Designed miniproteins, single chains. Designs and how they scored, part 45

Each design is a single chain, and the fold is of that chain. pLDDT is the mean over its residues in the fold that is shown.

## One batch from the design tools (miniprotein)

Design m1552
Fold by ESMFold2-Fast:
Formats: C-alpha cells, sequence, structure tokens
Structure m1552 (fold): chain A 86 residues (1-86)
C-alpha cells in the first residue's frame, strides 16, 4: 500500500495539539487509537500506541496530526477540538 505524501505539522499546530491532548485522559486516547485501527494504516496505529505507552505526547500529536492532514485532508486542531473540547 502506497502512503500519500506526508504533510508535516507547523510548530503552532503541534503546540496547540499538545495543549489539547495533555488534558485528555489516557483511556480516551486509547479509544481514539482503537477507532483509528479500523481505518488507518497499521504502521500509523503502531506508532501512536508506542508514543502513548512512552507518554510522548509531542510524538503522539505529530503522528496523529500528520495522519489527519495527509490521509484525511482535515485540520488536526479542529478534529481534536471536535473530539475532546466543547
Amino acid sequence: MQMPEIIPLSDEELAEMIEILKKVPKEKLEQLIDGLSTVAPEEVVEKLREALENKDIEKFARILGEYLKSFLGKDPVEVLKELFVE
């Protein structure tokens, strides 16, 4: 399976995602990964699980944001606000 071109996060997008994700309980992030496992490439899912297990929120944000931008064409900050912020 060919991966699309990876669109990197800006420093500002990464920082905003980290601030949202820090406030999310680990069980909610695990549920997000489980949901993504049905649609995302296994490589992306494995990297997200590894980052969460290592408590590396910056790496988690980067992997998730790049996936959302590159594979789904979505704004990663807006997706996180919709899922975790009212």
Scores: mean pLDDT 80

Design m1553
Fold by ESMFold2-Fast:
Structure m1553 (fold): chain A 86 residues (1-86)
Amino acid sequence: AVAEARARLEAALRELEKYDPVIAENLRELAAELEAALRAGDLFTAGIYEGLIGIELGVARLLGVPEELIAAARDALDALVAAVRA
């Protein structure tokens, strides 16, 4: 369910926030915009937000966020996309 996927994402972002609160907030905002684009059926805009999320996760890696937390955030985002598209 979408609510479960959002809860999973928030849990992952809370762990990431302990390392970098700016990256966590940017990912939260980008995930909300991605969900809105997917709900509107705007796959082009959704693709742009997926790209921006990829860049933010890359920056998190460069700033020393543990790979396990980056993977958890990516997995939670993928679960949210799958739930919204269902």
Scores: mean pLDDT 87

Design m1554
Fold by ESMFold2-Fast:
Structure m1554 (fold): chain A 79 residues (1-79)
Amino acid sequence: SSADERAVAALEERVAADPTDIVAWEMLGAQLAGQGRLDAAIAAYERAIEVAERELDPEERERTVAKLRENIAALRAQQ
């Protein structure tokens, strides 16, 4: 839908403006997954992992990366 296209465009603009915005990368991945765009959703989650590994403290990083890897695994199981 046009609303889904606008949501993706807004999130793409947000991550372009601030590539360290983990929440925006996670929201982009979730939005793309909801649209059935599995490869694009996986790529967005992988970008969130890259940012988490660079920006987060070890404890928060471990939890965030584990969650994102589970999301990626679930999407890969649908392919």
Scores: mean pLDDT 89

Design m1555
Fold by ESMFold2-Fast:
Parts: structure tokens; sequence; C-alpha cells
Structure m1555 (fold): chain A 74 residues (1-74)
């Protein structure tokens, strides 16, 4: 539920191929987070894991969604 909702928000802002590339970059450790992005990502990750999402999928989505939200504030 939360996972699908956040993923749909990402797909509305970015091409699906770009979202998939970012997920791969997160999984491979190529992503560097700012303190603001890291704080938000931790909150999102905790909620996704509580809803029963796989930890790797939850981590990748939390990082990408946090980046999207921080970028929207700029």
Amino acid sequence: MLYEKLLEELKKKYPEEEVQKWIEDVRSGKITLTPEELELAKKIFDELVKEGENTMEAFALAVLYARLKVEEKK
C-alpha cells in the first residue's frame, strides 16, 4: 500500500527507466545522501518495513522518495 503509493509518485515525476536506474544505483551503493535526505529516508524506510516490505526494496524506495521530496523543497 505505502510502497505502491510512493512508487507511483516517483513515476509521475520521472521516466520509469530513470527510476529503475536510481534503484540499481542505490542497491550498488553509488548513492550519497545529504543529512536531510538520510533523515527522511530513515523515517520512510521504517514505515515501509513495518508494513511488511522487503528491506532491500524498502531501502531503495525510501532513498529515492526522500531525494524527490528534498528536491521539491529547492
Scores: mean pLDDT 74

Design m1556
Fold by ESMFold2-Fast:
Structure m1556 (fold): chain A 81 residues (1-81)
Amino acid sequence: SETDLQILQVLNNLSSATSEQERLEHLKQLDDLLSSVTPGEISKETINYIKTTLLSVSSSLSESALPVLENIRLKLFDLEA
C-alpha cells in the first residue's frame, strides 16, 4: 500500500540518519504515520521491518527519543492484536 511505502521510506531515513536530531525527527514521523494506521492496513513484513529497524537504532537514540519510541511500541502492539 501507499502507507507501507511511506513507512519504509521513513525507516530507511531513520537507518541512514547521522545525528540524534535527525533520528528523533524521523522517529516522530514514524509515530505520526502509525497514529493513522488501522489493523490490517500495513503488511506483516512492514511491521517486522519497523521492529528490526527500531532494534538496530535503539542504542543510538537520545533520551528525548525514548517517549516517542515507547509510543511506537504501543501502537505496534495494537496493530498486531
Scores: mean pLDDT 82

Design m1557
Fold by ESMFold2-Fast:
Structure m1557 (fold): chain A 92 residues (1-92)
Amino acid sequence: SSSYERLIAERERLEALAAALPPVALSAAEQAALAAIKAQIKANEPDAAKQEKIIAAVEAYARILAALRRQVATLSEEEIEEILERDDELAE
């Protein structure tokens, strides 16, 4: 699989895991990190249609990851372990 195909598959998996989490606004640091990734995609992907799809995928991924980070910050170590155990069971 291409890096693009792996990115789409990972985004879809994380979307499923984050389905119960509310959407969150990106912090200034998260926005800066996303802007840096988007700049690298624009520099490295010559196909405009692929560039647009990859950018859309990383924007979606960044929002999902931000939501998961906010959720994890409110969890105890024991609750984090429970979630990881459930993810392992779902991966099989």
Scores: mean pLDDT 72

Design m1558
Fold by ESMFold2-Fast:
Structure m1558 (fold): chain A 71 residues (1-71)
Amino acid sequence: SSLLKKGMEYVNKKDHEAALKYLEEATRAGDARAALMLGVMYHGMGKPEEGARYFRLAAELGRGGPIDEFV
């Protein structure tokens, strides 16, 4: 999603605060990859319990899969 792309751009700029904002919005939109990235970021920040929570959410969102009607 465009929100995921913006989140990743801010990760590359080392603006973790903005990156978290966009990745959280992408996760709310159902983006499993954004939830996975949040899990990685929280684990790296020394918050493995929060990271594990987002990894579980990523798995749950991934079960829904992308809705592809023409691909």
Scores: mean pLDDT 76

Design m1559
Fold by ESMFold2-Fast:
Formats: structure tokens, C-alpha cells, sequence
Structure m1559 (fold): chain A 62 residues (1-62)
């Protein structure tokens, strides 16, 4: 799956912007920790529960 395809899927399912999901994919590829990514998403107004779900989904897809 391409990053763009994963971002489209997750943005629709989670109600997030595609650009935010793409930033998370780049953070994962750069070796950012789960906690760093969750904190980034919380800074964008995402709940911790939803943020952890996004990380779990992206780790499966990419």
C-alpha cells in the first residue's frame, strides 16, 4: 500500500485530514515512538484513544 492510499483510508475512517495522516506515516518511517506520534496527534485535537488506533492501523498498513 502506498502512503497516499493509507492516508486516504485512515483519514476517512478516523475523520482526520490526509496531511495529518501523511505526517504520522513519515514519523513512523523516521523511527518516532508510539508516544511521540500519539502526542503529535493530541496536539492536533485528536483523542488519545483515536490516536492510538491510528498508529495501530498504520503499523499494519505500512
Amino acid sequence: MTPEQAAELISREAGLSRSTVLEVIEMLRAGASREEIVEFLESKGVSRELAEGVVDALETLV
Scores: mean pLDDT 80

Design m1560
Fold by ESMFold2-Fast:
Structure m1560 (fold): chain A 70 residues (1-70)
Amino acid sequence: MEELLEKLKEILPEEKAEKAVEIAKGAQTLTNSVSLDVALALFRKELLELGLSEEEAEKAVEIVRETIEK
């Protein structure tokens, strides 16, 4: 998760990056009960509610996808 925070800091302010990491932890837990695509769709929705732009949310989803798939 520390690596995820550093990657998110490259595209987001530190405060938003920290909140995105907490949301990503929830999405990773959801993959135990739903597909990765469904978990990432919910993660993206929460990022938009956090105040990220659609472009920032898409970039964050890709970073989290790479982290969860490894």
Scores: mean pLDDT 78

Design m1561
Fold by ESMFold2-Fast:
Structure m1561 (fold): chain A 62 residues (1-62)
Amino acid sequence: SMLSKLQQLGYQGTQALLDRDVKTLEKIRKELEKMYKESTDPRIRRQAESYIKMIDSFIEKA
């Protein structure tokens, strides 16, 4: 399901943040952005937006 994929991306994003892996974070951000644009589920959109903001904050400082 989209929720399962979102949770997997969230986990992978958290690991990439800990590893300071900007390249992986950029790939995950792109996938999250697609989910945000394509999903009509407000829960998925909200969580994807939250993860994107977290990634953007890190990349902006890196």
Scores: mean pLDDT 83

Design m1562
Fold by ESMFold2-Fast:
Structure m1562 (fold): chain A 92 residues (1-92)
Amino acid sequence: SFVEELKKQVEEAFEKYDTDGDGKLSREEFKALLRDMGINVKDEEFDDFYRMLFGKEYANEEYISKEKFLEIYAKPGGFAKVLIAYNILKSK
């Protein structure tokens, strides 16, 4: 299914950028993932971007768990949320 294929691709992306293998993605590793997808968020805007994607509970958190990453990205429309957040920042 589309959901199963999306989940597999998202898990592979997480594992590629989780260079420490600790099951967490740092802000810098997440920026690298976004950059490879053509999404360049400025450093000064990244806190707002992160908050829009992961919610207030993860605002200013240094790491995102694999479970939380999959909750956002492995659902249909997850990448659309990323694009929407990026476009909002570009309009500031």
Scores: mean pLDDT 71

Design m1563
Fold by ESMFold2-Fast:
Structure m1563 (fold): chain A 81 residues (1-81)
Amino acid sequence: SEADKLVEEAVKWLEEKGQKLLAERLRRDADMIKKMISDEEKQLKAIKQLVNWYKGLARKAEEKGIKINSEEDLLALMKEG
């Protein structure tokens, strides 16, 4: 439930910033973590790291004035450091 709240809040934050692709990927990756990790504490830790990673990507895109509309845009942003 705590992990679910963190994901939902982060998804809403990303959507408000126009980062729909990042929001969709965060949901998919979070669902994968929940299926792979049955331990609630380990799951929550992994979800926190995942949320922080996607928020970092969104901030980096905003700082550089880059729109992430595709997988290729995301890869370009990651390659730029």
Scores: mean pLDDT 81

Design m1564
Fold by ESMFold2-Fast:
Structure m1564 (fold): chain A 84 residues (1-84)
Amino acid sequence: KEKENLKKAIEYVEKAIEALEAGDLEEAIKYARKAAGYAMDTNNAATYPALEALQKAIDAAEAGDLEEALKYAKEALKILKELL
């Protein structure tokens, strides 16, 4: 369960990054929120730094700051991959 949810969180962060690189902030926010949901569903406190980074990415994307959103999304991806 945890490993499956972690892999899905990684998949959706990667999709959020692709959407950000394409300039699609709405799709990036949707994918980042899905990633956060899967990370929370691991019920593993080690994911909390990644959840914080994902929230910062969502906040930046909602503000239209593509560069900051991409920075935080990549940070979240790195943290989640290190947990796998």
Scores: mean pLDDT 86

Design m1565
Fold by ESMFold2-Fast:
Structure m1565 (fold): chain A 79 residues (1-79)
Amino acid sequence: MKEELFAQAQKYAQQAYDALRKGDSKTAAKYLSKAYKLVEQAVGKDKAKKIAQSDLQSAKENGMPKEVIDALEKAVKEL
């Protein structure tokens, strides 16, 4: 069900934030990629791509690590 996909995406997003707090940008990037794939399954490519584009813009404005920005840029291109 969609609710299960959203719940799993939230868990991956939480793991990405936990990795960022520990300074592990590579692990954060991996979990972000997994979260966006689940969002794509739940809401479709067009909506997932718009979400990823918005998140990418926010990440750039907030000076997030390059690995996180690269992962978001890749998600936008592959969605």
Scores: mean pLDDT 79

Design m1566
Fold by ESMFold2-Fast:
Structure m1566 (fold): chain A 78 residues (1-78)
Amino acid sequence: SVDDEAFKVGMEALELYYELLKKPSEELKREFGEKALKFAELAEVSPVVQSRVPAETIEALRELGEKALEEVKRKEEA
């Protein structure tokens, strides 16, 4: 279900975020950004996720994901 997929992707994003905090890398940053944005997208169509995860948390993950991907893009263009 969309709900199961959303929670799975959200957990993957959180795990990648912790790895990124411990050892920064462009690959981890890209993977985190992709998963964080996918979680935010799935959360928009998942009432279950919306009922259990604060809107502020969903938005924070979207913003962190967008920032991560923008930083990777900047690095690739340099």
Scores: mean pLDDT 84

Design m1567
Fold by ESMFold2-Fast:
Structure m1567 (fold): chain A 68 residues (1-68)
Amino acid sequence: SMAERERLLEELRRLVEEAAATLDALQRAVLHSFMDWLLAEHRRENLSPEELRRTLEGVRRYLELLRA
């Protein structure tokens, strides 16, 4: 549903914002560019809730790799 997609996008946005303080300028730029692309795809209705859920999982793993 649209509401589920909006919830997942908000969760992703909060995750990125929380991580921003621990990231360097390049890492922040990469994540912000990715979020801009993701929001554009959402506006075109090109994203399913399942794709957004996988994206959230991928971002969490990516952030863990940056901390390792």
Scores: mean pLDDT 77

Design m1568
Fold by ESMFold2-Fast:
Structure m1568 (fold): chain A 65 residues (1-65)
Amino acid sequence: MEKVKEEATKLLEEGNIEKAAKLLSETTGVYSPQQIKDQLKQLLKDGLSPKEAVEIVFESAKIKK
């Protein structure tokens, strides 16, 4: 769980949004990789850091909504 968030954050810092989205999708089981990729891109565009974007996506997936 925590390791996955750190790995996804590192992938985003490297510019590998696709791998970060796949990792988060597989871990959460709620969103498709494309849905997570779109969420991550929007959050980064809104000025959030990679770490903040990953945390928001992960928390929203935990709510199962």
Scores: mean pLDDT 79

Design m1569
Fold by ESMFold2-Fast:
Structure m1569 (fold): chain A 83 residues (1-83)
Amino acid sequence: SEDARKALELIDKGGDIDDVEREVERSLSDDDAGVFSVALAVMRTLGTPDEKIREVLKKVAEAIEKGDMEGVKKILVDALKSV
């Protein structure tokens, strides 16, 4: 989607993580946004570096752009398993 493409563009420009999250959230359903929010909160609470959070955001945005919503859930679950 256009919102997911904008998120990818912000990542490529080295934009603020909060701005990237906003564009990703605009592309997600309430259920998927909930899982996304929890995964990022866990990563941040455990001191995960911004570079790793940015990698997860990029993978999620790429999956959304492709219309792969099951891929979004898998990316977030795999990120949580790595904690």
Scores: mean pLDDT 77

Design m1570
Fold by ESMFold2-Fast:
Structure m1570 (fold): chain A 87 residues (1-87)
Amino acid sequence: IDLSSLEDGEVLEGEDLKEQLEQNPKVVMVIENAPITREDLEVLAKNPEVEKLVFMKGNKATVYTPEKALTEVDLSKVETLFIIGKK
C-alpha cells in the first residue's frame, strides 16, 4: 500500500488490511487498547516526522494528515491508530 499517495479522508477496506499496515515499513507506531485523545492528535500534528495517521475500526481504515485529523476524526470510532513516518 502506497500510503503517501492517499488523500485526506480516503477509506481502505480489506480482511488483510491490518496485517498489510503492520508490515508497512513507514508504520513507526501502532496504538491499540489505549484511548486516543484530542491532546494526542495535537502532539502528533506538531511532530515534523509524522506524515499521516491511519484510523482503523474493524476491517476499515481512514487516512488523514495529522492536521486534518484534528478537525475530521471521531475518536470514539477508532480501535487502532497507525502512525506513518516520513522515513
Scores: mean pLDDT 79

Design m1571
Fold by ESMFold2-Fast:
Structure m1571 (fold): chain A 101 residues (1-101)
Amino acid sequence: MSEEVKKLEKEVEKLLKEEKDEEKKKIAEEILELAKAETDDEVRKALLESAKALLLIKDPKKLEIAITLAERALEALKAETDPEKRKAIAEAALEALKSLL
């Protein structure tokens, strides 16, 4: 795991510790665990950045959209075994979540 990815993982863990929204925290924790299981550093980075983006969303209406998008992305990633498709799903989820910031 690269030094950049290690720093990002620590940032996500700090945000999770401070998060009070239980549903948001639960989904971000699932993304973090999926990232820790990932062997591709690019996919791992996209997942960690997605968790960070989700945790940084403060608007309640945007958060509802973000939670729905994150849940669908997690479901797709759990069903997909092809590394290139997994990368595409993770990157698409990250772009969608960043658009809500």
Scores: mean pLDDT 83

Design m1572
Fold by ESMFold2-Fast:
Structure m1572 (fold): chain A 68 residues (1-68)
Amino acid sequence: MPPPSLEEILAALKELARDALLVKKEPVARVRSFVRAMTRYLVAKEGLPEAEAERIEAEVLEEIDRLA
């Protein structure tokens, strides 16, 4: 199976963060921790480049801050 594109990963994490905050009403701190854990998992287990993981993490955290 080909790896998902960086844009697909970014879109999926933003959608997950929006659902967690707006639908499930999860605490902001928990959603932020989950996003960080997920990007670290992708680096450690899936070989995602650290620079790309940092970029994705930053963009998703910015979206969380915008919604909070």
Scores: mean pLDDT 78

Design m1573
Fold by ESMFold2-Fast:
Structure m1573 (fold): chain A 85 residues (1-85)
Amino acid sequence: SEVDALLAELEATHTFSPQERQRVRALLEELVALERQAAPLAAKYHEYKGKDPKLVAEIEKQWQALLAQRRPVLAELRALVARAE
């Protein structure tokens, strides 16, 4: 899976305890899920940019909501990775 590939990349250069590894996996799963939600929004943004300002504004609002969800997850992942160096 994408999560397993990302975890393997991190474990190639970082050593995690079993508990840290489980938490890193959970955070990667959440980041992958958020990226999959963001991908169709990015495609729609590029398609409708300059064509439908109201739809673009709605897409931007959804994008900002996903970024707000992603920020704490990414911050926790970065902190765990920094400690494992």
Scores: mean pLDDT 86

Design m1574
Fold by ESMFold2-Fast:
Structure m1574 (fold): chain A 70 residues (1-70)
Amino acid sequence: ELSPDIKARIDQVKQDGKKYLDPEKYKELTQYLNDVVNQAKKIKNPVKAEIYVLMEIISAESEIFVYQRS
């Protein structure tokens, strides 16, 4: 199970995506985040799983940051 902080950060990314992205891109983002969480479940080391999810979240946040300025 992912830490509550990481789960809250994923929820924040989804909310920001809903506000700043086109509906099609928001659907892609939601699917991508779900895939990231599912991939993390396959990682045996829980610390590595959380680092993987955190890095993917940072990438998603960076993309949304570009769109919010458009």
Scores: mean pLDDT 81

Design m1575
Fold by ESMFold2-Fast:
Structure m1575 (fold): chain A 80 residues (1-80)
Amino acid sequence: SAEEYVAQAREALAQRLYPLAAGYLVEAYKLDPELALALVREIPAEHRAPLARQLELVAQFDKDPAHRAAARALLEALRE
C-alpha cells in the first residue's frame, strides 16, 4: 500500500539511506500522490538535499516514464 511505502521511506530517511527512500517515495506517489507529497513537505532540512539528489537521478535515468514523472513531482515539492 501507499501507507506501507511511506512508512518504509520514513525508516530509510532515519537511516540516511537516500536511494532507498527515493525509491519508496516514487512507489508511494504512483499509488497515492497526495500521501507521498504530504510526507515530502514534512521532511527535515538535513534530508532534503541528499534526497533531492536521488530524485534527480530517478527523474533523469529511470527506465520507467512513470517513475521519472513521479520523481519530478516529488522533487518540485521538496524544493518548495
Scores: mean pLDDT 89

Design m1576
Fold by ESMFold2-Fast:
Structure m1576 (fold): chain A 61 residues (1-61)
Amino acid sequence: MSELEAYVERVLPGLSPEDQAEVRRLMEELRQLRAEGAPRDEINAVAIRLMNVVQRALEAA
């Protein structure tokens, strides 16, 4: 598990149900891309989106 995934799993229970749903969707997308062996830049782009959503959710909480 990456540091990003570990961090997200740790903060997830503290987010709203709506934010949890979006974060889980992006985590699934990230896992799928890694499983497919997608290019690093594509994986990084999704990871950046995931971090932006988490940051916004934590700001709101």
Scores: mean pLDDT 79

Design m1577
Fold by ESMFold2-Fast:
Structure m1577 (fold): chain A 60 residues (1-60)
Amino acid sequence: SKEVVQIELKILVFKIMKGSSEYMASRTTGELKEQNLKSVEILDKEIARLEAELKALQQQ
């Protein structure tokens, strides 16, 4: 369905954003590193939430 495709695309976008934040964290120090690591943590939680939502939709 269109909703399933939209969630799958959103998961992919967030995974790309997470990779970017992880890369920036590896290339920076101090406050900027901490900000990027915090972004990774937030994105991980959002990805897990969306993956659970996707699984629920695919079982309906």
Scores: mean pLDDT 89

Design m1578
Fold by ESMFold2-Fast:
Structure m1578 (fold): chain A 78 residues (1-78)
Amino acid sequence: KAKEILEKVKEILRRHGFSDETADKVATAIVIALLMGKSLEEIARTIIQAAKSMGETVSPELAREIAEEAKKIIDEAL
């Protein structure tokens, strides 16, 4: 199930214009944070930090939107 969630989160990131490599890195960080029960705000910060480590800048607004979409996928999968 975690593998299926990871693939869906990667698709969200690709739709928002992320490269495949950045999408893999950021999606992995998002899924770990969600499974650890982190808040949407903490997940948004995780997105910003992971993208920055890959040389990309993400606005706080976009990071929040992605965090909300990813949480919805996990809530629907559980």
Scores: mean pLDDT 81

Design m1579
Fold by ESMFold2-Fast:
Structure m1579 (fold): chain A 100 residues (1-100)
Amino acid sequence: SKEEELKLLIETLKRILKLLEEAKKALEEGNIEKAKELLEEAFRLLVEMLRTLYPEEAPSEEELEAFIEEVRKLSKEELEELLEKLIKQVKETIKYLESQ
């Protein structure tokens, strides 16, 4: 049902948010590689959800792997900026969906 899809989407976004917050903490502790691994896990989870709910709009495997490779090249400062932006976007999306 639409209500079950919405619940699954919200719960998955909350899991993604947790991974992004853990990535930010790892980065603050100087563990850049762990932060990148957690961010990669968050993106793979997001793409899996998109493939399930919106298959026509989901990134291709090639696009996902290209994005992950770019993330691996990011500096600490670039990674921090990306994580802050993603955390804000995911939080705003969750609030919007919970208000529906």
Scores: mean pLDDT 85

Design m1580
Fold by ESMFold2-Fast:
Structure m1580 (fold): chain A 76 residues (1-76)
Amino acid sequence: EEEKEKLIEKLVDDIAEAFRTMIEALYNREKERAKAKGDEELLKQIEEDYQRMLEVHDRDVERMKKEAKEIFEKIK
């Protein structure tokens, strides 16, 4: 039972890491575009959006882990 919960947490973490890598790649491309244009205002907006997206992602991961555990607790 406990071992299954750990496997589910690892699966969620692995999926979350893949998604985080995708977010990082996307924002790095947008940052490079802003830098190439010399648009400091756009660069700041991208940095703020990136930080916001990371906060949302971290909260979603925590929520997914909690919900996954609750689902497995209800399956007797």
Scores: mean pLDDT 78

Design m1581
Fold by ESMFold2-Fast:
Structure m1581 (fold): chain A 61 residues (1-61)
Amino acid sequence: HHHMSREQRLAVREIAAQLEIIGLEYELEMATDPEVKKQIEKELENTRAELERIQAERDAL
């Protein structure tokens, strides 16, 4: 954790969250099962909320 600044750590987490959202959006487009779609939509909501928290914290630096 001493290897990166707080800003760099937040940037890495932001990138990771963005990549997860892209992956989930792709899975949602490919999904045909309504129950699977509901699960992916919930995961997208949670990951987007996490991204917003990370971006807000980074903007406050």
Scores: mean pLDDT 83

Design m1582
Fold by ESMFold2-Fast:
Structure m1582 (fold): chain A 61 residues (1-61)
Amino acid sequence: SSELEKKAKEIMEEVEKELVREHVLNGKTYSKEEGKKIIIDRLKEELGLSDEEAEKLYKES
């Protein structure tokens, strides 16, 4: 797809790896809702997106 979709997938993969690492190393657990919020926040931060834009990209990726 677009370059933006590629970057979004890369960011989502990195966040998922971070959450798994935190679970393995520190025993932290995240709900699906918490994980989604972290991914959306990271997409907004890295790509300069609004809440709506980041949620669309999350769902479409």
Scores: mean pLDDT 81

Design m1583
Fold by ESMFold2-Fast:
Structure m1583 (fold): chain A 67 residues (1-67)
Amino acid sequence: MPPSDPDLWRRLEGLPPETVERIKRLHEQGRSVAEIAREVGLPPTTVSTLLNRLFARGELPRPPPLP
């Protein structure tokens, strides 16, 4: 699939570590991407992309498949 976000890497690097950690904790609690986005004040697309990146880095348990 073609890359949809060339700035993905820059966006993730620009996020505070505390925000990244909170996203991980909310995901581990079974919250949906929409709920996580609401709690941290980010777009759902950004949260989804960040979660996929955290999974790729081995920082999260396997995420559920996206709809």
Scores: mean pLDDT 67

Design m1584
Fold by ESMFold2-Fast:
Structure m1584 (fold): chain A 77 residues (1-77)
Amino acid sequence: SRARELVELIERGAPLAEIERVARGAEALARRAYGEVEKLRAAGGSVDRERLIEELEAALRYLEENRATAELSPLST
């Protein structure tokens, strides 16, 4: 799963550039996930890895199948 790979890279501390490279057309979504994980980590909270993976997978499928959500794409504005 692309979502699982992205979350694993974020958890391993991979460079943001590598995470964005793996995400390609979903770079904005990947960057958002990266930011959310970092925010939770900075606050000393626990990140629910499986929940995050499921949310990313759903969002990626939605983007792939609908493709018209301009509000979710910085490049659409």
Scores: mean pLDDT 66

Design m1585
Fold by ESMFold2-Fast:
Structure m1585 (fold): chain A 74 residues (1-74)
Amino acid sequence: MGDLDGLIEGAKETLEILGEDNPLALTLLAEVYYQKGKYEEAKRLAQKALSTNPSNPGVRRRAEGVLSRAESAL
């Protein structure tokens, strides 16, 4: 079954451990919300992740990818 609730909980737990402005955790939440069809929430979370100026290029690229896909789906 394609239930993503466990992934959302895991990403929220990561935010609690690493801090609410952690770009990786925000990017993971954005990706999961996008997969659930919650494009507005995915866009918001991806924008927040990018606003933290992530130093990891992989995290930045993933956040940009989610933002682009969510914008295209709206």
Scores: mean pLDDT 75

Design m1586
Fold by ESMFold2-Fast:
Structure m1586 (fold): chain A 110 residues (1-110)
Amino acid sequence: MLNVFVAALVKDKSTEEKIKETLKELYEKGEKDPEKVKELLKEKLKELGLEIEKVIVTDDTVVIGAHHKEADKELARLLLEAAKKNFEEASPTVQMVLEAIIAAAEGALK
């Protein structure tokens, strides 16, 4: 089964809901090609005004980290600290998710 994780620091709840709807549509279409899912998600996140900071693709997993210029910088700082603190003790799959969170948060704080 294809695992899809998106770490997105958004400007508002409307953008969050659009990302959730995109993920739901991809799931309902039953797309299992990681490269195709990656390209579709990158396109949709860019359409929503997000900058792509990290992309990790394996045979069964797609992880994307992205941020909006107007994302909450306090939330970004908290997520960056939490992700860095927990990285070394995490499983390989969780490390991929944490790497995307770190990249998205660092991007938002530039």
Scores: mean pLDDT 84

Design m1587
Fold by ESMFold2-Fast:
Structure m1587 (fold): chain A 77 residues (1-77)
Amino acid sequence: APSLMEQVLALLDEYLALVREVDLAVKAGLPVPQAVLDRLRALQAQIAALYAQLSPSQQAEFEAYARERYEALLKEV
């Protein structure tokens, strides 16, 4: 079974991919499907729940990963 860290990182990667999809759709003047918005909300809730179960060292690792991925997303968008 995947670890809590592997699970939360996989959910974060999916979340960031959908954030990029939403941003590109909005910039192109295209509608964002409701299913995408619903999935983003579900991912936020799942990430928060798993993050709360991580140790302090794992939370720090997650925060460092999230920061690097957000910075990369902002440079591409």
Scores: mean pLDDT 85

